# Designed miniproteins, single chains, continued (5): the designs that were tried, part 64

Each design is a single chain, and the fold is of that chain. pLDDT is the mean over its residues in the fold that is shown.

## One batch from the design tools (miniprotein)

Design m18356
Fold by ESMFold2-Fast:
Structure m18356 (fold): chain A 71 residues (1-71)
Amino acid sequence: GAYDVKKAEELVKKGEKAFEEGKYDEAIEYYEKAKEILKKSLGENHPKVLETEIKLGIVQLKKAVDKVTGS
């Protein structure tokens, strides 16, 4: 429903802020929660789900790179 989508959008915004602040684990948690809600409400192949999966992948990659490079 509209409530679930709104909640997921709030979680995406929190994830974006956490990512900008270098809080990768926090960003991952927010994006994973948002993704679960969006998948349940809109379906696996919805653009909002795919966009959230892309954001999650970017954060996970950055966290992995930072771990390897010591950054």
Scores: mean pLDDT 82

Design m18357
Fold by ESMFold2-Fast:
Structure m18357 (fold): chain A 55 residues (1-55)
Amino acid sequence: SELIEEGRRLLEEGKARRDSRGATAAWEAIKAAEEGDEQSARHSLEVAREALAAA
């Protein structure tokens, strides 16, 4: 649930900044977390954070 919560926050941030890469990675993280794939969720959250930090 924490991974989903963070993913939702990063998704909204990506949308607000018009950062399609960050938003896409955040959305992928939410999907992975919902499916119980914690490893993929954490990886996608990291990609989203990097994209948003670079924007």
Scores: mean pLDDT 82

Design m18358
Fold by ESMFold2-Fast:
Structure m18358 (fold): chain A 99 residues (1-99)
Amino acid sequence: MEKYVLSVAPASPPDGGPTRIVVRLLKIKPGEAPEIIDTVSVPLTEEGAREAARELVKKAKEKGIKIDKVTYSDLPGDEEANRAVRAAVEAAKEEIEKL
């Protein structure tokens, strides 16, 4: 059975630019590589991260997609990035639970 996961991660650009927050909607099937359904990249702010997460959850709902899990990764030593990641995760969970 297909599963849909919302992934939140900090991303350091390969050119050495400022850290960004990336939110992805992933489709996971057993034995297959994860498929990226949608992605949003925003500057490192808690409010931007929350809004990006809410936007992807709303888009998923519009497509009839039920998000089964929210996952995230931390960036060691970057408390600002990790705070934004946690803000996005909480906003995503709240938006998923809205009727």
Scores: mean pLDDT 81

Design m18359
Fold by ESMFold2-Fast:
Structure m18359 (fold): chain A 58 residues (1-58)
Amino acid sequence: MVEEVAERVKQIALDNGLSEEEAERLANTAKVAVEQGIDPEGVLAAVERTAKALSEEK
């Protein structure tokens, strides 16, 4: 479900120390990807890697 993916993405971003704004941006990107038919599990894995990379850049 698109909403569950968005909530999960937001939580992953926040857990990695990203701001609420960054968490919302990642969640919106994930929603669009899932709506376009991309596998939710793949989207979650990609977001986790991206959140880690962004937290390292800080």
Scores: mean pLDDT 77

Design m18360
Fold by ESMFold2-Fast:
Structure m18360 (fold): chain A 87 residues (1-87)
Amino acid sequence: MPLTEAERREREEFLRRQAQQLLDALRAAGSPQAAIDAVERGLREGRPIRGAAAAYFYVQGRYDLAEELAALSDEEAHRLAVAYELA
């Protein structure tokens, strides 16, 4: 069955809060705009972990890996992020 409206709202608020905290940290650190954009995209798509991993690879200049993360499921992106010590 689909999530109740209350359950969906709780998940959306939690994910939005995590993504906003990361965005604030990246902005405070003077991170590249590409990294900030990656986190904002993840927030819009409800995928903050994928956004965080993509931001890390953008900062490292690894645009190839950042683009690959955009094509993965959230579960696969999280697994990859853990492998690279990002989550």
Scores: mean pLDDT 61

Design m18361
Fold by ESMFold2-Fast:
Structure m18361 (fold): chain A 55 residues (1-55)
Amino acid sequence: MKETIERFRGLADVVDAGMAARQAAMAAGLSREEAHKIAVEVMDKKLEEFKKKEE
């Protein structure tokens, strides 16, 4: 039960970080396509960190 909640929270944090990066990029004047690419890179990096934390 606790493990499931922690895992879900970790995934939510990854998505939130990506969305925040996308919004910041768009606010800086980048296109939607470029902002999306940055968001994907941020989420990928956070997922790798999350995976390393599991071990």
Scores: mean pLDDT 75

Design m18362
Fold by ESMFold2-Fast:
Structure m18362 (fold): chain A 82 residues (1-82)
Amino acid sequence: SLLERALERARELGDEELLELIERALELLKEGKLEEALRTLLRAAALALAKGDEETALALLKEAAKLDPEEEVLKLAIKKLE
């Protein structure tokens, strides 16, 4: 999955802050806490972008788009990073 790829990338880069946010998002998704998972994914994507990691940000935004009914805003963000 895109989240698993983002998680492995964060581990390889030693980005503990990003790793913690991605792991938290996965836990929230497993618990069915979709609104909290969406917020956590968006925070992780913003952090990845701030660090110049567009690949991780894109993966996180694509996962967030599956949870967000405001498809158009996330679709535009994803297209800009592709």
Scores: mean pLDDT 78

Design m18363
Fold by ESMFold2-Fast:
Structure m18363 (fold): chain A 87 residues (1-87)
Amino acid sequence: MADFEAGLEAFKQKKFEEAVKHYEKAIAKDPSARLYANLGRAYIALGKYEEAAEYFQKALELDPRNGLAVENLLLALEKLGISSAEF
């Protein structure tokens, strides 16, 4: 899909705000765990760890065994100072 591919290209160019916009457009058309995980990664790159954690949680709601989403959710929570022992 054009919006997803544009988001990946923007992310590769380190244009993370543009990547977020493209991923949001792609999600509006066809939400998937992969799209939520990529949006979360873009928010990590922007230093927006609370938003990143929210989108990785959405990815895990669609695909509970998504290892990428689990790994990055734990990273986002660590950056926010939240202990994994609290879950």
Scores: mean pLDDT 81

Design m18364
Fold by ESMFold2-Fast:
Structure m18364 (fold): chain A 70 residues (1-70)
Amino acid sequence: DEEIKRVLEENKEFTERVKKKLEEALKELEKEADDGPEGKKKLAIAKEQAESFMAMVRSIEKIELENIKK
């Protein structure tokens, strides 16, 4: 099914763009964060939030794929 392939390719491109933006944002936070416990804590929270966001994006991808099969 060509539609499924197209959606998978589009979702892969979207996910890669989001991942790249998150990686860039985390790098900027790392540059701004001090090496003290407060800065390390903020960076850890930001990384955890980024992981949660990526998990949510993956869930949305799966739902979209299921809807196309219907």
Scores: mean pLDDT 73

Design m18365
Fold by ESMFold2-Fast:
Structure m18365 (fold): chain A 81 residues (1-81)
Amino acid sequence: DEYDQLFAEALEALKDGDYEKALELAEKALELAGEDDVRALTIKGIALYKLGDKEEAKKLFEKALSLSPSNEKAKELLEEL
């Protein structure tokens, strides 16, 4: 699946410290899955946080958590900010 491939590549980019690539791949995943896709929103938030855009990252984590209140990763990331 193209979405699963983009998501996997975004995670690899985060691991490699290529946050701009991770952001680009997460945005492509959102284009395929829709703007309310929790996994892609979370990756986009992580990439923005690592790039220094903490306020936008916080908004994305809050949106992901509002869509999936049991998302422990989004909760952990909000506590880190």
Scores: mean pLDDT 81

Design m18366
Fold by ESMFold2-Fast:
Structure m18366 (fold): chain A 77 residues (1-77)
Amino acid sequence: DAEEATRRAVEELRELAERYPEVEEALREAAEAAELVAEDEEVAVLAAIAADHLRAGDLEGAKAAAEAAVERARELL
């Protein structure tokens, strides 16, 4: 279910955003965007990819995935 995948990704992004202040804004924007278009599987996947990059310590990859999620959500709004 895309909505449940989005909820999980949003929770992970918000938790991780508090630990990485330099990318916190991009991660929070991605979490907000994912919540607005919760049924869109692509946004959920991009949010999950951002969380995975953060767990791996790849801040640049996390930021790129978060920005892609926001861009995708803007297209849907």
Scores: mean pLDDT 75

Design m18367
Fold by ESMFold2-Fast:
Structure m18367 (fold): chain A 58 residues (1-58)
Amino acid sequence: MDIEKVMEETREFMKKASEEQQVYLASLLAVLKEYIRNGDLEKAKKIAEEMLELIKKL
């Protein structure tokens, strides 16, 4: 999974999302960035997958 692509797709979705959706997705992006910074690719991939599922449902 391309985590950078997931982050970009999430940012694009946020431009047209509701305020509540934007806050929630921003929180997930912050957690994802922290896992990437710490080198925890396994946890980063899991969060990225959760974000993609969320975008599909919203």
Scores: mean pLDDT 78

Design m18368
Fold by ESMFold2-Fast:
Structure m18368 (fold): chain A 64 residues (1-64)
Amino acid sequence: AASRSGAAAYEAGKAGDAAAASTAGWEMHKNGSGRASEYGRRAYEAGAAGDAEKAAQWGKLAHE
C-alpha cells in the first residue's frame, strides 16, 4: 500500500501535479510505518506548498 502511494506521489510530482502528489503523500503517511510514513508526510507537506519536484523526491524515496 505505502509503496503504491509512494510511486503515485513520485509520478504526480514529476508531472508537476503538486495537489495529486500531496494527496498521494498523505495516503503514504497514513498507511505506512517508520520511514515510509515520514517520507509520505514530507511529500504531503511539499505538495501542499506547491513544490511538485520536492514531493516527487520524497515519493521516490518512500517507493524504494
Scores: mean pLDDT 76

Design m18369
Fold by ESMFold2-Fast:
Parts: C-alpha cells; sequence; structure tokens
Structure m18369 (fold): chain A 62 residues (1-62)
C-alpha cells in the first residue's frame, strides 16, 4: 500500500540519521517509529547522550 511505502521511506531516513548519530557520538543508536496520528509518523533516534526527533507527514491517512 502507499502507507507501507511511506513508512519504508521514513524508516530509510531514520537509518541515515542513526548512522550519522553513530559516527558523531561513537554510541549505538536506538530507532523508534511511532504513529502520532493517521497522517503523521514520528521517528526518534536515541543514543546515551543524544536524542533526535523527526516527524513525517503522509500524503494520505493510514
Amino acid sequence: SKAEKQVELARRQAEVLAELLRKKTGEEPVVEIRFVDETTIEVTIRTASEEVVRRFVLNEPI
């Protein structure tokens, strides 16, 4: 579905951010993906010292 494709895109973006954070901090990042609402995905990437939060707006509701 289109929603699955958009979730996959958000996941790939999260992987890029996690890799950058790993290189910056030397720490292992943890990635969490959460549906805030029917059109919004929130990606949180955490290390021991850093946290990055990004929101992605979907083209259509899930």
Scores: mean pLDDT 77

Design m18370
Fold by ESMFold2-Fast:
Structure m18370 (fold): chain A 77 residues (1-77)
Amino acid sequence: SLPPPASPEVLAAAQRLIRATGEGNVEEVRKAADEFVRAGPDAVGILALAVSLVTAKLQGRDEIAEIVSEALDRAAP
C-alpha cells in the first residue's frame, strides 16, 4: 500500500526545485523552496529537498546548498 499522492502544489514545487538545482538557477531554487515550505512539505517534499541538497553539494553550488538546507530545516519536524 502506497501513501496517498502528494498535493499538486507540492509535486509542482518538487519538480521545479529539482530542475532549478540541476541547472544552477539560484533564483528559481529560492522561489521553489519557499513555495514548498509554505505548501507544507510531505515525505515526497522532504525527499526532493534532500536530493536537491546532495546534488548542489556534489556540484559545488554552495549558495543553492545553503538555500535548500535552510528550507529543509524549516520543513523538518
Scores: mean pLDDT 76

Design m18371
Fold by ESMFold2-Fast:
Structure m18371 (fold): chain A 85 residues (1-85)
Amino acid sequence: GKKEIQEIISRAIGLILRAIGLLIDVELALGEVPEELRELYEELRRLANEAIDYADRGDLDRARALLREAERRLRELERKKRELL
């Protein structure tokens, strides 16, 4: 019920905050955020926000699928950050 919805929303927010932290690390190290990392962040943010929207509507299956896609973008962002730094 509501607990599952709140858990998905909390996870989505956590992904966005972690991604922001990764971009801050890159900007501090390089003086700029490469376009590729900005595009990954924007896609992650969009997917996470869509997951929140579906969770709020009670469509937990779609919300979880979107959350998994956002998590894949976070993993790619983490990998690319390691390659740059």
Scores: mean pLDDT 89

Design m18372
Fold by ESMFold2-Fast:
Structure m18372 (fold): chain A 75 residues (1-75)
Amino acid sequence: SEELAKLQAEIAALSRELSRDPDNEAAGKALHEKVKEMLILTLQKEKGLSKKEAEEYLKKASPVEVGEIATRGLA
């Protein structure tokens, strides 16, 4: 929960930075990586997967499944 809360805070901070400067490619790349970390951690907590198993799950997941995971990770 602490790790997810930290990632949520980092994602929120990067989103605010991109809102102020939409052309900030570094912030955009960082946001993409932090969202991916959040999805992995959400799967690890919900399904008891290892980091590698969660990464493999995300590669096989449908866009709908990824959206559902993101919604739960942000809640």
Scores: mean pLDDT 80

Design m18373
Fold by ESMFold2-Fast:
Structure m18373 (fold): chain A 109 residues (1-109)
Amino acid sequence: KVVLTQPASVSGKVGESITIPATASDNTLETQNVYWFRQKPGEEKELIIYNNSKKPEGVRERFSGSVSGNTAYLTISDLELEDSATYYAAVLTEDGMVWGNGTQLTVTE
């Protein structure tokens, strides 16, 4: 079974850009598309990226996704304080949805 590994935490300042990697333990990302979810405290997980790089309606342009080899990347440009949240990569497999361990983003002024 594939494992998605993310850093436990990342930090950035308002106006900076950050990138969160999620690395698959095998070649799953060569054939399966990645999803990214944002979870703020007290809220449900919100889909922010699907099919590696596409955004749902209403998601700001500051969020972008990419994949290179066995690593998926979520990039957040022009950071805002409200971007402080936990971000999860996920991939759909024959065994169902596989979730990354999540990355806590802290944004400061």
Scores: mean pLDDT 87

Design m18374
Fold by ESMFold2-Fast:
Structure m18374 (fold): chain A 74 residues (1-74)
Amino acid sequence: SSLEEEGELMLRWMRARGEELIKTQSPEEALRKLDQMVDALLTWARGTMDEEELAEFEKRLEEVREEFEERLRK
């Protein structure tokens, strides 16, 4: 579906930006910017996706955010 495709593109974009942030920013600034991206993407998803789509997208966003947070803590 187009929403699945858009969600995948958004997650891919977030991963690419996360990789850039962890290489170029301080850990504090990288986490702040990652949290801003998560908030923006969740706002978009809440206005666009149904309940099931939103739950899966939120779960995947949380997984990506946690992955980068763990890397920044080490």
Scores: mean pLDDT 83

Design m18375
Fold by ESMFold2-Fast:
Structure m18375 (fold): chain A 78 residues (1-78)
Amino acid sequence: MEEKVKEAEERYKNAKTPLEQARALFELGKIYLEMGDYEKAIEAFREAVRLFQKVEGPDSPLAREAIELLKKAEEKLK
């Protein structure tokens, strides 16, 4: 799991476009969610949503998917 985090972090670090950054943050959010690190998952998903909406517009399918996972992470903090 930690190795997947490192790979996703390297992808984010090497991202050259906002869309690539958003995709890397979305993957990081999923990994943090699987690890039970809900606070980091929420941070990653929020930033991914912001970037997906900025690049693809407010009805971005990728932003909608990230919003669903963001809500799931927030529910875990109840």
Scores: mean pLDDT 83

Design m18376
Fold by ESMFold2-Fast:
Structure m18376 (fold): chain A 76 residues (1-76)
Amino acid sequence: SLEQKAANYFTAGGLWYAAAQVLEEMGKRDEAAEAYRNAADLFEKSAQYDEQAGNTEWAERSRKKAEELRAKADAL
């Protein structure tokens, strides 16, 4: 289902986000930036599927998260 696809992409995004935080703490800025961007791309895919499923609130949350993570990556 669209909802299951959204959930799967959201979970994948969360895993990349967790990895990015660890990489950032380790001082691996370039690797952390890539991981944050990967997380952002996955959250954006999640948002697209949530929007198609009519879950506007979840889509907005995921898009906001993606924007925040891209900004964070660009600042590293």
Scores: mean pLDDT 90

Design m18377
Fold by ESMFold2-Fast:
Structure m18377 (fold): chain A 58 residues (1-58)
Amino acid sequence: MTSEKIDKAIEAVKKGKIEEARKLRKELTPTGYAAWSIRLTALELEGEITLEQFKEAS
């Protein structure tokens, strides 16, 4: 399942561990990447991460 990897990648972005988030993101399936993109966008909109963190993790 990709959901645990997505959760870990999201937590890495929130902690500023962008390189860890990118590494986890590369291991996602295309479907997992779509879910990742939606969650990352939601976090930026909710103010949980900065626009710069969003851009670097995308």
Scores: mean pLDDT 76

Design m18378
Fold by ESMFold2-Fast:
Structure m18378 (fold): chain A 74 residues (1-74)
Amino acid sequence: MEKEEAKEKALEQAYQQLKGMFGQEVADSYKEELEKIFNEKLEELLKKGMSFDRALQLATIIAIDEITKKIKEE
């Protein structure tokens, strides 16, 4: 229960950050890819034995960074 709420909140914060940086249309166009990268990185970090809190924070940072790079490339 608490873990799912933390995931949803982290994704919402990441989405709001992208929206603030690039605007709603750009954030909306990358929303699904943001969620995909976040979930993939979170799973990868957890598989490596990282704690949930640390994995959650790092996955959020990595997902925002990856999407930001994609926006800048195109």
Scores: mean pLDDT 82

Design m18379
Fold by ESMFold2-Fast:
Structure m18379 (fold): chain A 64 residues (1-64)
Amino acid sequence: SEEIKKVVKELLETGAKATLLAMKAYISKKLGSKETEELLKEFEEELEREKELEAKLKELLAEE
């Protein structure tokens, strides 16, 4: 299904972005950077998106 492929691609991209943001936030916090709060907010937003995409994928797979 093209819809399943699209959701899987978006999940992979979101997961990779969340991981990168987590790493950046960790480094930023260690260095005392002012960007830490913004990076953590972006990380939390990506985690919520990932949760929504996982729920959608589970629904699509159950319909197959």
Scores: mean pLDDT 85

Design m18380
Fold by ESMFold2-Fast:
Structure m18380 (fold): chain A 67 residues (1-67)
Amino acid sequence: MAPRLVDVEVPKDADPEAAVREALAAAGVAEEDIASMDIVPLAGHEGVVADVTLKNGERVVVRVRLR
């Protein structure tokens, strides 16, 4: 199944992990529906990518870019 893509931009002084959680909530993903989440830093400390697997087997990829 193709992953659902979510892309957000936040200030450079923001917490990228918090931004990932906020983006998931805004996308309608409840915290209780998350089976696993792997957060990988982007090159040059430009943000993070979160690969999220939901309990129903769906994947959500969240890209947080620092502005």
Scores: mean pLDDT 77

Design m18381
Fold by ESMFold2-Fast:
Structure m18381 (fold): chain A 64 residues (1-64)
Amino acid sequence: GPLIALVGAETAEAAEKAGAEAKRRFGADAVIPLVGASGAEARELALELSRRTGATVGVTGITT
């Protein structure tokens, strides 16, 4: 199934660069930048997206 990458960063620019790397490295079908999100917020969003879409959701760039 599709792979969605949630990419955490301190800035939108850093998130964009990390998102491009996630597509290249992991073959992510979609990338969602999370600027200033906590690990708990990223986990909640990942669970919601997985439930709603049936996609595999990975989180990178965020301390959990």
Scores: mean pLDDT 77

Design m18382
Fold by ESMFold2-Fast:
Structure m18382 (fold): chain A 97 residues (1-97)
Amino acid sequence: KMSEEEQRELAERALELAEEAVKLAKKAIELAKKGKLEEAREALFEAEVELALAEIYRALLKLVDAPEELLAEVEAALAEARKALEEAKKAIEEAEA
């Protein structure tokens, strides 16, 4: 089984990836508002990649029976990132109309 130290390291990586996804999603929203649709779509794609990687780390934490508090923290960050990505998708759709 994975050590508690390694589990914390995986959780930290998942949190960093989720935070980066939020930042990229917010960048996509700002680019869409400025009419830079190609750059906005690129930022959204990068946000989707970061979120997918964060979800892989969360799945690994679940597989190794990481403490519930670590899983809850990661799941909360992932929920925030998913919300930011949906807001970015909507902003791009509105800018394309």
Scores: mean pLDDT 87

Design m18384
Fold by ESMFold2-Fast:
Structure m18384 (fold): chain A 61 residues (1-61)
Amino acid sequence: MIEIDPSLPFKEIVDKLLELAKTEELKERIRELAEKHPDTPLSELPEGMELLTEIGRETQP
């Protein structure tokens, strides 16, 4: 299981998030947010926490 630490800067976890995302829409949202806020932890971004929730929903049975 890939463990994602939301306290890491976005640039450190973007590749892991892209691997977990199942839709191109979600992948584009991840890339856009990482480009705008590369050094900001995901946990400090409301949009980042929303992305984690969305990825979690896509990966659950």
Scores: mean pLDDT 72

Design m18385
Fold by ESMFold2-Fast:
Structure m18385 (fold): chain A 81 residues (1-81)
Amino acid sequence: GEAEVERARRARELAEEALRLAREGRVEEAKELMREAAELLGSEVGGILKEAKTAEEAELGAGILEGVAAIALAVAELALS
């Protein structure tokens, strides 16, 4: 439904911002946004993200979440069609 579209859209926005922060070396801030995105997606990937300690690891984690959120959004939008 529309609620699923809104959650997926919000998760994607958070993941995109986390990716920007990770690329700037702001690892702790990126991890906080990644945690929020994972919670919105109901994703078990959040457990892997807790272990990110470097900017490169945070960038990889944020990129994975952005991909998952994009798929979730596409599926939710398709279900409304």
Scores: mean pLDDT 78

Design m18386
Fold by ESMFold2-Fast:
Structure m18386 (fold): chain A 82 residues (1-82)
Amino acid sequence: MSEEEIEVEIKIALARMGVSVLKLIGSREELPEEVVELVERAEEAVRKAEEAFKKGDLEEAKKYAEEALRYIKEAFKLEKEA
């Protein structure tokens, strides 16, 4: 695999892990509606990143993986307020 492919794979894996952690928190306590929406947006972005990665479109995959990570970061910020 190229260095770029490895970087994109790592970003996708980190985004999936972030979604899993937020869902785990939600299973123990009620998440604010805004946080739930951000988790849904992050999951959609991860799916798009994975589809682009399978297609070999590393630029598109990187863009969606970074978008997913932004949604995850926002969700964690809002979770701290709750």
Scores: mean pLDDT 82

Design m18387
Fold by ESMFold2-Fast:
Structure m18387 (fold): chain A 78 residues (1-78)
Amino acid sequence: SAEELIRRAEELIKEARELLKKIEEAKEAGDVLKEIALKLRLIGILIELEKIAKELEKLGAKEEAERIKKEIEELKKE
């Protein structure tokens, strides 16, 4: 199950990176409603990533959990 969680996290991180690009595009265009909608989706992804990191810790996959936590902090910083 840890492998499935890691793959899901990688997919979500990729989606989050794409959303960050789209958020910047929406800002450039002055599309406030689109920016808000994209930010809400990003928040949902961050919540799911935090849940995955906690489940990985419970499974003893501490190294993978720490990697995902670092990715979450990087995504929050941008």
Scores: mean pLDDT 87

Design m18388
Fold by ESMFold2-Fast:
Structure m18388 (fold): chain A 61 residues (1-61)
Amino acid sequence: MREEAVRLLRQANEAAAAGDVDRARELMGQAERIAARSEEAARALGELTGLSPETIRRNAE
């Protein structure tokens, strides 16, 4: 789960850099939903985004 969430976040950042905001949002949403079910994934996303694990889980709702 952690590796999958990180992969989705990576793809979201690439989509955002390319100007595809809708795709970036969808991919980030998928990563956050995975993180909501896994504390390890939430921590990994927090380290990459600078957000707290609590914020990531809240965003996944």
Scores: mean pLDDT 71

Design m18389
Fold by ESMFold2-Fast:
Parts: sequence; structure tokens; C-alpha cells
Structure m18389 (fold): chain A 92 residues (1-92)
Amino acid sequence: HMKEEAKKYLDEGIKLFNEGKLDEAVKYFERAIELDPNLAEAYLFLGYVYAVRDELEKAIEYFEKAIQLDPNLDEAKEMLEKVREALEKRRA
């Protein structure tokens, strides 16, 4: 089942993310999305990767996509608020 394979790629991507292997983590999250385009958690973790990379506008895009797919994903809402606040502070 494609969704079960997507979950395996998501889980491995999360492990790589926790190890600081951001480029590898992105590849695993992208593969998860290829297998299940509705896997909101994969978009959440792509948002985390781009937030860590200080690519805040890209992080916002991924968190918004995660919320669009799963409106109950409170972690994505919390991160979206924090990243938006960080951008406003940079505008001085």
C-alpha cells in the first residue's frame, strides 16, 4: 500500500532531521509526498527543515500546506505563528 511506504519514508526522514542531516531528510520527505501527496506530517517536517535553514518564506509555504491538508495539526499552526513573528521582527 502506497500510504504505508510513504509513512516509512516520513519516519526515516524524521530520524535524519533529528541527526541534523537536513539534505537527506528533505529527500526522504519528498519521497513520502510522492507516495502520499496528502501526508500533512511530511509538509510539517519540510517546514521545520526550511525554518532551521532560515528560509522562513519557504517554511511558511510548507506549514500552510500542512494545515490545508490537516486543519487539526496544531504543531504546524504553532510553527507558522512563530515563523511569521520572526519575519516581522526582521522588518524592524
Scores: mean pLDDT 87

Design m18390
Fold by ESMFold2-Fast:
Structure m18390 (fold): chain A 56 residues (1-56)
Amino acid sequence: DQAKEAAANIEAAAAKLKDEEVRQQLIELAEQIKANPELLESLARQATDLYVSALL
């Protein structure tokens, strides 16, 4: 299940961040992907953009 795998990857990435606000936003996006698999592409892109921004 691509949605479940994407959510797990986002959750793992969130665990590596020290910014609590960004971690919570990533966890929320992972939950949204699991609840709405049809939005996987858009939500995964949002999570990636948020994660990259947190690394800057």
Scores: mean pLDDT 80

Design m18391
Fold by ESMFold2-Fast:
Structure m18391 (fold): chain A 67 residues (1-67)
Amino acid sequence: MEELKEKLRKILEDAINFIIELRPEMSEEEIEDLRKEAEELLENILSSLNEEEIRELIERIEEAKKK
């Protein structure tokens, strides 16, 4: 579980950084709210999904992020 939690947190951080790059006009408040939403989402995922479902989610996201 700890490993999956760390991977999900990193994925969410990467997604936030990508959004910031796409929208450099965002205010500091908007960026802070986005980071808060990501932490809330992480907690919701961990409480709602089992380890297998979390692993599938991570695999799906990593496939989508391949360059």
Scores: mean pLDDT 77

Design m18392
Fold by ESMFold2-Fast:
Structure m18392 (fold): chain A 60 residues (1-60)
Amino acid sequence: MLEATLEMKDEALARELAAWVRENYPEVEATVSGNTLTLRTDLPVERFIGLVLRLIGESL
């Protein structure tokens, strides 16, 4: 199982990105706590890294 924790600028962005992940990556469990987005998955590491990099890009 892979896990990544991302700090967003605000809770609204964290919730928005979590909803997008749930819709486009149903294999990924997305959890929001304040402005923190936590992702958990059994996806291959290469695919998971691609998702994390995309979320970082969207948060800038």
Scores: mean pLDDT 80

